# Ledger of designs, part 91: designed miniproteins, single chains, continued (4)

Each design is a single chain, and the fold is of that chain. pLDDT is the mean over its residues in the fold that is shown.

## One batch from the design tools (miniprotein)

Design m15163
Fold by ESMFold2-Fast:
Structure m15163 (fold): chain A 66 residues (1-66)
Amino acid sequence: EPASEELGKAVAEALGISVEQGQAAVGQAKAALELFGRQAAIDLLMKRAGLSREQAEFVVEQAEKA
């Protein structure tokens, strides 16, 4: 999906990771957001990717725009 590709690229730039890793982070955020809601998705990224709350919020916000 074009939105996921663009979001993955944006996340990769923000986090300093590969596009593939950025796409995976967006996919994980989107799945958690749909299943458990926004706060759960933020918490998941903070725990699993070691992101700050602000970075996790950025990723989840990008996933929501997909």
Scores: mean pLDDT 74

Design m15164
Fold by ESMFold2-Fast:
Structure m15164 (fold): chain A 99 residues (1-99)
Amino acid sequence: NRRRAQQLYRQGVDYFRRGDYDSAIRYFQQSYRLGRDDPYISARSYMYISASYRLMGDDDMADYYSQQFSDYMSRLPSDDRRRLVRESIRIGRIVRRHQ
């Protein structure tokens, strides 16, 4: 259910903005499981999960989900890839500022 996956993604982003990274990860995991057939939903969810683990100091899990993000990015049209690359750069700046 793509609509449900998008709702879970929005809830994950809200938790991420509040600094509740454990809740954010749970919502993003649910989002990509429901949106598994949509590489864009999977890629964006992995991106936020990776950032959340990095902000919690779990570099091993962050690296794992960063690799999942990269793998799913290869399946996306160029426009979607460009959008997620821009967003990943912004998220990376946030992560570096909060370390």
Scores: mean pLDDT 84

Design m15165
Fold by ESMFold2-Fast:
Structure m15165 (fold): chain A 77 residues (1-77)
Amino acid sequence: SEVKEILEEAGRESMLAMGYANEVGKLRPDGLKLVQEVNERLTKLLVKAIKNPSAAPEALEEARALRDELEAELEAL
């Protein structure tokens, strides 16, 4: 279904965002805190979308935005 495809994409974007957070975290004194905050935010987004499938597009948008932000931060380092 369309919702399933959106949820799967949100999961992929979340994995990419977490990957970038881990790489940025290695290069920062506060890296552990950054990784924890990103993980908590992504977990909340995915849990919300799983419980309410109408939130899946919002979860995808937020995961993509977070991935873009962390990728840009890594590229600037």
Scores: mean pLDDT 85

Design m15166
Fold by ESMFold2-Fast:
Structure m15166 (fold): chain A 56 residues (1-56)
Amino acid sequence: MENLKENIKNMREVLSKIKNPEYKEKLEKIIKKIEADGIITEEEADEIVKIIIEEE
């Protein structure tokens, strides 16, 4: 998943599987910002990974 649109789609799928409402809200905000700006920053990517790891 190398293009932005595919990355956003994958993150949306992950978001639907998150059970913790706090992490779900945090990830939703990050995804919305990426959708608005079209840019995934290193900080945003790191936060997404941290949320996913903490759910596992």
Scores: mean pLDDT 74

Design m15167
Fold by ESMFold2-Fast:
Structure m15167 (fold): chain A 55 residues (1-55)
Amino acid sequence: AEAAKAALEAELKAAGLTAAEVSVVSGIVTVDTSRLSPEGAAQARRLAEQANRAL
């Protein structure tokens, strides 16, 4: 979970989605998109889904 969180944080930074906050709950990586645009929120959610599938 830690590696997936770090990878997701790096991808979010690379995409310019730095307002997204990443947390891990019960081994699942989650992202808070409340401070992102609708487009940014959709991208951040997709990256989080990829991170969870890679585990």
Scores: mean pLDDT 75

Design m15168
Fold by ESMFold2-Fast:
Structure m15168 (fold): chain A 98 residues (1-98)
Amino acid sequence: PFKEMMDLLSGDLSRPITTQELADAAGLSPPAFTRLFTRIRGVSPSDYITLLRLNKARELLLTGKYSVAEVARRVGFRDTSEFNRLFKERFGVSPSSL
């Protein structure tokens, strides 16, 4: 169950990943999964997924091969403005400055 959950998180981040899918992979209900995950990781599952998406986005931007909008889509953001805001909050710099 834990390996299946981690495989989802390490897989295609461009697709929507739900707390329900992670809970199902872990063999838990979504409320039980959210409580356990938050206790172990210190953040909610949705916040953790956002962190993984932002870390992957930074890697893609550093390759110089993709526009900011292309990177946002590739890591699962539907709104480039929200992506820019969250990226700057996490890394202290705008995506376009990389």
Scores: mean pLDDT 79

Design m15169
Fold by ESMFold2-Fast:
Structure m15169 (fold): chain A 67 residues (1-67)
Amino acid sequence: AIKLLIAGQDALQSGNIGLAEQYFTTFEDLHKGKPGLAGIYYSLAIGAASLGNNQLAKQFLTTGVEL
């Protein structure tokens, strides 16, 4: 499970936003109904913002508060 987050973060850093979203969506689906993942999505939002993608960063923050 955590390997999907690492793979997604690596994809973000390499500029492959679509692949990163696939990994993060798969991680979310596998952990649906398990609260406590907000911190992980917060880290993903920071990563997206560091790449200059403010919209993706906002999306991750919103998803994190729902978990």
Scores: mean pLDDT 66

Design m15170
Fold by ESMFold2-Fast:
Structure m15170 (fold): chain A 80 residues (1-80)
Amino acid sequence: MFTPEQRAKLRSLLQQLANELQDKRDELVAQGASREEIRAALTALKNQFLEQHRPDLSPAQLAYLEEQADKIIDALVSQA
């Protein structure tokens, strides 16, 4: 299990990523984008976010963020 400090960091990063994903989804929906286009854009944003934070996170922390982000993307695409 992650330490309390690691959990706090992951929570903060996940909140930031979730907000960025939601904002991007809302932007694309306003532009009339398809669910396929939305999924592709959110996946690209997820990958960029994970790469930006890769030097500061363990492989286990990165895997956790990716798993949670994928669940968020699935929910956001379903709502589009």
Scores: mean pLDDT 84

Design m15171
Fold by ESMFold2-Fast:
Structure m15171 (fold): chain A 69 residues (1-69)
Amino acid sequence: MELEERARRLAEEVVERMGLPKEYIPRIAEEAVAFTLGFLNSGAADESLAPGLIRLAVELEAEELKGRL
């Protein structure tokens, strides 16, 4: 739950920084949460790394979307 709100806030910052349309904020946040939970559920990372993982996931999703625009 806190991951979803954190992802949304990070997506807002990334969208503004990269000049992306704000309509992509929910998509970036949703994809970033899915990526982070998948990585944590795989056992590849400790839950304490979740804040760093969600930030990385948001950046990666925003870069992918920017490349498609």
Scores: mean pLDDT 78

Design m15172
Fold by ESMFold2-Fast:
Structure m15172 (fold): chain A 96 residues (1-96)
Amino acid sequence: MITGDPEELRLEAERFRLELMVTRDPSKEEVYALIDELDVPEEVKKFLREFVDKYPHLVRFIYADLEVAKRFPELRDEELQRLMDIAERLGLKKPK
């Protein structure tokens, strides 16, 4: 492991995400618990729970991005914004 280069951090985060996507089959309850652990406003947590509920076929994807946000706090806002953008494209209303 070499110094905390932002590119290296993003590569490690992407490897972790891909590993979760292929090795994990999370339940909705596991994703809800992960959402509750996030240091974000309740409106964002409510939005993420609605996203999981409306799109259960995306549970693994949502789980992987939230685990990346938890493990790599420097990327948390980018990961959450990515999930919000995807949900908006699928027709879910964004929080605020």
Scores: mean pLDDT 77

Design m15173
Fold by ESMFold2-Fast:
Structure m15173 (fold): chain A 98 residues (1-98)
Amino acid sequence: LSEEQEIEILASLGVVAGSDAVQLALPVGDPRKEPLLEYLRSQGLEYTVLRVGDKDVIGAGRTRELAEEAARELAEWLKTLPVLEEKYGTSGTYKEKL
């Protein structure tokens, strides 16, 4: 991948190039997952992946502990989203319904 293509993939995921901390959720089987993990490896970042429903929650950081914390924080947030979506109709979760 060219640097331009990597930046476009990262931008589509809401990740800033050169970031040393990442937390995001992707649908299981999303083709952007492997390019993202390869990018994180190339930056020397630790990462972890948690399965939450039909999503892979990815956390990355400068240490394993930071990566695990980032993934856990987002995983716990995602567990509350059905309750918030039911009450408030948050747009960010509509495409990713259970």
Scores: mean pLDDT 67

Design m15174
Fold by ESMFold2-Fast:
Structure m15174 (fold): chain A 74 residues (1-74)
Amino acid sequence: APPSVLPPELAAQFHLALARYYLKKGDYDKAIEHAETAAEVGNEEQRKEAYNILAEAYDKKGDTSKAEEYRKKA
């Protein structure tokens, strides 16, 4: 069957919304998963926003090195 895919920017927007939701709830692993997907399929603006979410999530997990790397990408 042909793949059914959302438009990339719409898929990224969905994953950004979930990443922010999980970040706010303290589920940093799920926030990272959704933010990584948003960074992969999103446009430049959505990718920068995903990097900011990744930086915050890694910081909250105590991975300051990865948080700093993503802050520099955003």
Scores: mean pLDDT 83

Design m15175
Fold by ESMFold2-Fast:
Structure m15175 (fold): chain A 85 residues (1-85)
Amino acid sequence: VDEVEQRLGENLRKLTLALFWNASDSYIVELARRTFDALLELVRLTGDPDLADLGRRLALSFQRSSNPEIRQLGLEALRRLDELR
């Protein structure tokens, strides 16, 4: 359990950093979307506050992207996280 959370967190950090300073790339957009969909589903199923916190951080980083699609994903992500309360 802890190991899964740790690995997910590390991958999310790497993806967030890549998104934060990388330009628009369809591959990055696809990874961001898939990662966030998986994260939201795990938060929904487990109620894990660490996963929710990582999701919030990732969503905020998305909003700082120069890529408008990634910024939109960040906005949607925050809304969906709020719905899981």
Scores: mean pLDDT 69

Design m15176
Fold by ESMFold2-Fast:
Structure m15176 (fold): chain A 82 residues (1-82)
Amino acid sequence: MVNELVNALILAIKAGNEDLAVELFSVLAKSGQLTVEQLKTLIVAANESGHEEIKQLLRVFIAESDLSESDKAELLAMLDAV
């Protein structure tokens, strides 16, 4: 289940609000609250919105995360599938 911060991030992604998306990513990253399932939801929102700047933000965040290599590969493949 997505939390309120993840929902706010989805709305920022759909609006193309990069500054707000960066701030919300920073908060979620520090709190350790972003799960693979939440990241999948964010990738779907970015792909549907078509904002390439937001997709690039997600690529950088996933690459710099402490997720497993298999999870990173799956998430990056989903992001590049469109």
Scores: mean pLDDT 75

Design m15177
Fold by ESMFold2-Fast:
Structure m15177 (fold): chain A 58 residues (1-58)
Amino acid sequence: SLAELRAYLAETDSESLRASEAAILRALQEEPTLEKALDRLLQAGKITQADRDALLRL
């Protein structure tokens, strides 16, 4: 859920996730699925492959 994602972002040690929090939340509003939002962010260089894999497991 969005609440679980926000909790994960608040507790993460990933610098790329912390730096990209606003972009992540925006992509989730604009894209119909979490997978599409994360693919967009990965292609834009806003998150790493490890970040994408971690967020998909939430």
Scores: mean pLDDT 74

Design m15178
Fold by ESMFold2-Fast:
Structure m15178 (fold): chain A 65 residues (1-65)
Amino acid sequence: EEKLKKLAEEFEEGARINEKAAEENLKKAEEGDEVKSAQYYSAASINRAGADISRELAKKYREKI
């Protein structure tokens, strides 16, 4: 139970970190030239996908507690 709780908490934190990174990359995309904007939009999409996966894993581990 304790190990599952720690895994859930770690994935919940990972989701928060990835969402924050996505928002920061979106802000940078608005400030850059066309090439830099494309790079930051790509990074934001990857970070959001990572947040979604982390949230689903956190839910899965929470359900086992």
Scores: mean pLDDT 82

Design m15179
Fold by ESMFold2-Fast:
Structure m15179 (fold): chain A 80 residues (1-80)
Amino acid sequence: MEKAREAAKLYEEALLAAKAGAPEEEATELVLEAAAVVDPEAAEIIRANRDNPTEEAIAAEEKVLEAIKEAMLEIIKEHK
């Protein structure tokens, strides 16, 4: 859960940066950093296949998103 919590924090920073008007590339880099914290191998697959969404890249992205989602739910549960 520690890595997933760190990823959730980075994901929140990406959302805040986008909301503040940061370039899309900057927000995307923060999202990729969050993915790398959860699963470095999955993050590399996503990065390498950005222009060609392969089945492997989709599966890697889904796995990372599920880990971040679970971390966010755990944070909400503990801070209620």
Scores: mean pLDDT 71

Design m15180
Fold by ESMFold2-Fast:
Structure m15180 (fold): chain A 98 residues (1-98)
Amino acid sequence: SLEELLERAEEDIGSLLTYAEKELSKEELLLLKTSIRSGVMNLLEITAWMLGLNPITTPKEEIEEKLEEIKKKYPPDPKLEPLAKELAKEWRENVLSE
């Protein structure tokens, strides 16, 4: 359902934001937020980009496995929940407008 897709996006974004704050630069975190807001890339493509993987040549299953590893190692930080919800909503609206 649409609600289930949004909830999964919120969790995925929450973990990606938590990972970026701990492991990436301030500039990379800003690029992550901008990329999510734009809706031009799906979350797996953004995940591949953040990990230095090629989103075109890397198998989808490998990217999904890496995202699950990030979600386990970097569960969503409750302090980032409002931002993750905002970004998930903006991402979903931009994806649906395409």
Scores: mean pLDDT 79

Design m15181
Fold by ESMFold2-Fast:
Structure m15181 (fold): chain A 82 residues (1-82)
Amino acid sequence: SKEGVEKAEGYAELAVAFARRGDPQGAIAAMNAAYKYAVLSKSPEAAEAVRRMADGLEQAGNPEAATAGRKAYDKALESAKK
């Protein structure tokens, strides 16, 4: 749904913002929320937001969250294909 895509994008942006301010726990929590809404939306656009989030987390210096985000992208992309 459009709402699910908007939620996934919003939480993806929050995850990167938390990582940039040095809040790794906030980044992980927001990343998990972005993933949840991406899977629920079954939208390639929402999966793409999770991929961009993982790139942003890596650039912000949070490699643990970036690794989790890349795995989340793979699962969201699989969900969107079904």
Scores: mean pLDDT 81

Design m15182
Fold by ESMFold2-Fast:
Structure m15182 (fold): chain A 61 residues (1-61)
Amino acid sequence: GMVEGARKAAEAGPSGAASAAGEAGRHGNDLQSIREASQAGAKGDLERATEAALRAAEAGE
């Protein structure tokens, strides 16, 4: 799920970060964290994108 997506983003760089943000968007219930992950991923901020994606995954549990 989303945790695996965030981990993949950390390995794949900005492209992976955008992918992880997309997965968080589909499965997460925390719209704020999803938005933050998407924005960070689009700007190539892998660390912020990964953090936000993980936060969205945690909120969805």
Scores: mean pLDDT 60

Design m15183
Fold by ESMFold2-Fast:
Structure m15183 (fold): chain A 106 residues (1-106)
Amino acid sequence: MSLFEQRLKKLKEEAIEKMKNAKSVDELIEVIRQASTEISLLIGFEAMLETDPEKRKELIKLRNEFEEKVLSIIDDLRAGKITPEEAIKRFNELFDELIEKLEKIR
């Protein structure tokens, strides 16, 4: 398993645990924002190392789509449209989708 995949898996595990332990909606939003930032930086770094221009474009596109979807979760949570439990579930599902798409970009 690559260092990139190991870092993503560890970041996911740590982020989900922090989200479950959040004491308020504001704390949950900060955990989601921090995790999203770290994931985006990891993908951006991987894209910088990618020598195939088409694969690099797909990595950047995937990063941007992930960021937009995370902002949607945060906006829905702030507006009270979803519960904290639903926000955590949506983030977990989004992260799993991200990993599957990253594996296909090999």
Scores: mean pLDDT 84

Design m15184
Fold by ESMFold2-Fast:
Structure m15184 (fold): chain A 74 residues (1-74)
Amino acid sequence: MTEEERLEELRAAVERNREDLDEAQARSLVYAARVLEEAGWDELAELLYEAVRERFGEEFLERAEEEYRKVLER
């Protein structure tokens, strides 16, 4: 499995399960996206952000990012 194939498989899985996301799962995805972004995996982070944005909207995404910032600062 190549990186390209893995990204496409993840994209399809995220798209398929996007509508079933609850708020706790969405927050976990935003935290995962932030970690991936910091690691340089911008494409994976973008996929997760888009899934959360489509399901819960931009305001929810911004709030989840703020919550992550507090965790990071401790």
Scores: mean pLDDT 72

Design m15185
Fold by ESMFold2-Fast:
Structure m15185 (fold): chain A 96 residues (1-96)
Amino acid sequence: SELEKEIDELIRKVDHRIIALNILRPVASPEAQAKLDEAIKLYEKARDLLNEARTSTPEQAEELIKKAKEYIKKADSLVDEAFRLMAEEQRRRAAA
């Protein structure tokens, strides 16, 4: 079903993001690390909702997917902010 495909695709996306951010986190500044930690927690919440969606009714699954997408959007925003902070810090160090 299309719903099952969407759940599987979103879980794969979230899992890849969590892996990538855990690799990046140790080399990030403390301020950027805080944003990455928040993003990872939101992706983990999204993954939990998507796993619940797999065993839910279609109607309940749609609501869980919608909520998971909201967490993913918030996490993506935090990742963008972390990258901006890291780029700004690198620019400041290069100027010194």
Scores: mean pLDDT 89

Design m15186
Fold by ESMFold2-Fast:
Structure m15186 (fold): chain A 84 residues (1-84)
Amino acid sequence: MREEEIAKLKAQAEAFKADAEGALALAEERRESDPSVWEAAREGFERNEPLIQKIIDGLRELGEEEAAEELEAWLEEVRARLAA
């Protein structure tokens, strides 16, 4: 059922976003006291980035272009934050 597949992909996207945002928030809080938390956040994101890209591709295939674009924009934002 197409609606179930779309809901599943959106749920997976939100889970990855929550994990990345939580890791980045913790890393920013501890940037001065424990730089290893920032490296852990980067490593986790690098491992999950290909999975997030598959979710973007899947959303586009299912016609959810707006959701795919929002997730892609978020992905670029996280890349920029990790590069800083």
Scores: mean pLDDT 82

Design m15187
Fold by ESMFold2-Fast:
Structure m15187 (fold): chain A 75 residues (1-75)
Amino acid sequence: MSTATLGAMIADLAGLPDEELEAKAREIEAAIQQSPRKDFLLRLLARELSRMPPERRERFLSYLSPELRAQIEAL
């Protein structure tokens, strides 16, 4: 997944139906886990999440693995 695609998905999260939010969170996590630029994508994700409404951010984080969530919160 490109960084531009990841950014666009995050921007759309607040407007997505609840049933799509989990699938998008899993897709983003898989893309980060498989990327050779994991650290870069993780920082980009953390920055974009800071721009989301708090309710959607918390819901999104709840669908991520505890390890990935901890890495984001440590940034």
Scores: mean pLDDT 72

Design m15188
Fold by ESMFold2-Fast:
Structure m15188 (fold): chain A 74 residues (1-74)
Amino acid sequence: MVSDVKIELEIEELDETVIEGGISMTIKTKDGVTYEAKGKKSIFKFKTKEEREKYLKVVEESLKLLEEDILKKA
């Protein structure tokens, strides 16, 4: 049974329109076991800084919903 879950987007800005990003996940069980997983980072290129910011906002909102779903079902 899961007691805590955290899903985070790790971002490095290479240029105003180019980022390197990946997802990290930390799951803590009630038995005190902690699992950490770090996804592969990928390069994303956008036409504008504004497009980058919109994309990152959508991804962050999606990850928060996933955290809530995992905690609710645990």
Scores: mean pLDDT 77

Design m15189
Fold by ESMFold2-Fast:
Structure m15189 (fold): chain A 80 residues (1-80)
Amino acid sequence: MGSVDAARLAVELYRQGRREEAKRLVRSTLRDALLYAQTTGAYEVVLTDLQRAADILEEGGAHELADIVRRYRDRLQQAS
């Protein structure tokens, strides 16, 4: 599952009050995205997808999850 698709699902879970499940989904997806970027060197694609994911989470009202994604994106950007 891509970061954007995971963000859409996480917003739905968050709105349903399944906030810990949404948070676990986001963290799992971020770990996969980080590993993909480090293994393939596809940092630009991953950074773009993480920005889109953060925007989806923010617009969906999942502000805590959007902040988690932004922190990971910033760390990844410094590592690239």
Scores: mean pLDDT 84

Design m15190
Fold by ESMFold2-Fast:
Structure m15190 (fold): chain A 81 residues (1-81)
Amino acid sequence: SSEEEAAVQELTDFYHKLVAGELSEEEIEEFIKRLEEKYGKEVADLVREAVEHYKQGDIEAAERKMLEAILAALEAIRKKQ
């Protein structure tokens, strides 16, 4: 669905900007708050975990958590049926 495509795009674009160093701490926190409002706490928590792993240099863990966040967002959209 267009909502599912938008969720994948939004989360993917966020991660690309994060690894490019284009996001301030305030922009990261504002994005995570918007995710919580839109998809729920589980998605927001997974993105927070991804950001923390990335800051620690654990790129593999960060990418895994981003994938988990995408899957959780898709599940949240599908449950609204």
Scores: mean pLDDT 88

Design m15191
Fold by ESMFold2-Fast:
Structure m15191 (fold): chain A 90 residues (1-90)
Amino acid sequence: DKEIEEIAETFLKVLQEKRKKLGLKLPSPEEQEKMKESIKKHIREGTELGTKLLKAYKENPGEGLRKLFEELEEEAKKALEELRKLKELE
């Protein structure tokens, strides 16, 4: 599906741009292709992430995926902070 391919490519591009801004190493071409296939699989299987990606793209094709990434990034940061607090108590 052309739509699924476009969603996966756009979301991967947002991921790469964010990693670059944080000074993180960019994944190899092989790793990028694996990530793209993973994203496409999530969309095809209707996982929570896949449904969020499809909805974001359909509601706002130009900006929805970037906004979704920023929301997921904030959620991941909160989860990491909670894990750090738990480790501190050990």
Scores: mean pLDDT 74

Design m15192
Fold by ESMFold2-Fast:
Structure m15192 (fold): chain A 76 residues (1-76)
Amino acid sequence: MELEKKVQEILDKARKEAEKSTLENAVDIIGKAMEEVARLAREATPEERQRLFDKAVEGASEIYKEVKERQKKLEE
């Protein structure tokens, strides 16, 4: 679906930006990406909205995990 593709594009952009950031900045990047997804979901059907949120939560979780691992290595 078109909206699912847009959510993936938002998540891909956030992951790329977070790759070069600190943990603090990455949390802000993820937050902005989730806000963009929420904005898209406001115009979606109930069925689409559930799928968009599931996709966004999974993507945000992976990005946060990647940044946490990077932050840990910097503190070693």
Scores: mean pLDDT 79

Design m15193
Fold by ESMFold2-Fast:
Structure m15193 (fold): chain A 94 residues (1-94)
Amino acid sequence: MIVPNLVGKTLEEAKRILQELGLEIVGEVTADSVDEGILKAQTLGNIDLILVLSDTVPAVEGGDIELPEGSKVAIVKIGNSKTVKLQIANGEEY
């Protein structure tokens, strides 16, 4: 299945879209940096997609990501941002 670009959407909108596509949100982590957040998210299990919400990271241009049905999503929160800044497929672009 194709996960659309979620960069610029609120956490609530992103969660709705992911659930409508049949993806599982397995957890949310809080971190002080993107690197720390990704490491923490990976401890939640076999994560296929990581969404980063950050007030210190500029939005990076996203694209459609092809994932299997039932793929697992982790949410990384840095600071007080409610808007997705990064959409990272596990094992791809970081």
Scores: mean pLDDT 76

Design m15194
Fold by ESMFold2-Fast:
Structure m15194 (fold): chain A 77 residues (1-77)
Amino acid sequence: MEELFKKRKENIDKHAERIIKQLPPELAEMFKKVLEKLKKENDFAKYSEFVRRVIDMLRAGVPDEELKKFLEEELKK
């Protein structure tokens, strides 16, 4: 059971690193701050859902302004 959890965490972390490299510097910094906050909560379901939502937004071609607004809302929580 623990090995599957570790693999899933590694996969999500790789997706997060890829997003950081693809985002403009300002958005990458905001994204990192949200990830740090979610990691402190130790809620991997919430962390995984957040990363996947950002991937979906990027694939849908959401404007940088909408992504920034989403990240700001997550930081305010």
Scores: mean pLDDT 77

Design m15195
Fold by ESMFold2-Fast:
Structure m15195 (fold): chain A 83 residues (1-83)
Amino acid sequence: VEEKVKENFPEEVYKKLEEIAKKLGFTFKEVVETEIDGKKLLSVIAEDKEGKLVPLGSYEESEEVETVLIRLKGGEEALLEQL
């Protein structure tokens, strides 16, 4: 699997990614583009306090940045309920 860092998001999206990661006790690192079975996925990667990389969410490449931001807000609530 080939991973590429995707860094061309609006500043507001990065701010929200950092806020979500921090609330979950992680440090936001990057958004990674991954290809699995011919499908491209965008994965939000964070680092825990022990230095382990953890995916906070994955989205299909076809989704617009606004849709990704909305899903991250929804994912934050769902992940906080699971913790």
Scores: mean pLDDT 61

Design m15196
Fold by ESMFold2-Fast:
Parts: C-alpha cells; structure tokens; sequence
Structure m15196 (fold): chain A 62 residues (1-62)
C-alpha cells in the first residue's frame, strides 16, 4: 500500500525526462499506486517503467 519516495522520485524524473510530463508528489504517488493496482502489488520500479512505456507507446502522438 505504501510507495517508497524513491519510486515517486523515479516516476517524476522518468516522465519529465522522456515525455516532458511534470507531476507533483501527490500526482506521482497516485500514478505509481494506480499502476501497481493494475499490475499487482509488487513494489518494483522496473515493472512500472515497462508498463508505462508500453502504455504510452500504444497511443498516437497526435
């Protein structure tokens, strides 16, 4: 249920660096919790990153 701050920081940096998306702490935490709910309860950043990449890659650019 709890998400480590390291995961939140990683998600914020990852989205900002790769997709130019800026999230605050609450938004980043909610994003991590949402994906862990979808993928399962494993606290692993690598799995989150892969899911996020796959999800965004499926969407058209415009």
Amino acid sequence: TDVPQEMIDYVKKYLKDKYDITLNDVEAKNTVEYFWTMAGKDLNINHFKKIMDAEIAKRPND
Scores: mean pLDDT 67

Design m15197
Fold by ESMFold2-Fast:
Structure m15197 (fold): chain A 74 residues (1-74)
Amino acid sequence: SRGLGAAMAWGLARDGGGSREDARRAVEAMAKDPNLSPEEAARIAGASVEVAGGAIEGVRRAKKNGEDVEPAEV
């Protein structure tokens, strides 16, 4: 389902100790540049590398399943 990608992005960011807002900012950064590293996404989002990396991994898993993640859904 469409909401699964957003749930994966938030779930993996939460495992890194981040807030939902941290996850949303990381997903927003990726929407502007899908080739961002976890370190670049963390810097742009103002979150830790573990949190930003979790959000990125969730987005990439969703895309492998044919699902885009909208930042507002996180």
Scores: mean pLDDT 78

Design m15198
Fold by ESMFold2-Fast:
Structure m15198 (fold): chain A 56 residues (1-56)
Amino acid sequence: SPQFKVGDRVVVTIGAHPLEGKTGVVTKVISPYSVQVHFTDIGRDIGVPSNYVKLI
């Protein structure tokens, strides 16, 4: 599995989710299974499961 790190750009790829297609920057790696992402369009940091996002 890709290892996420702070500063990585990601996109939400999980289907039928309110954040689908949103892009952001990883601000914190909580665990291999969870990352905190700053979504510019939303203006806040949101914790998401790592399997919801992929690197871009």
Scores: mean pLDDT 79

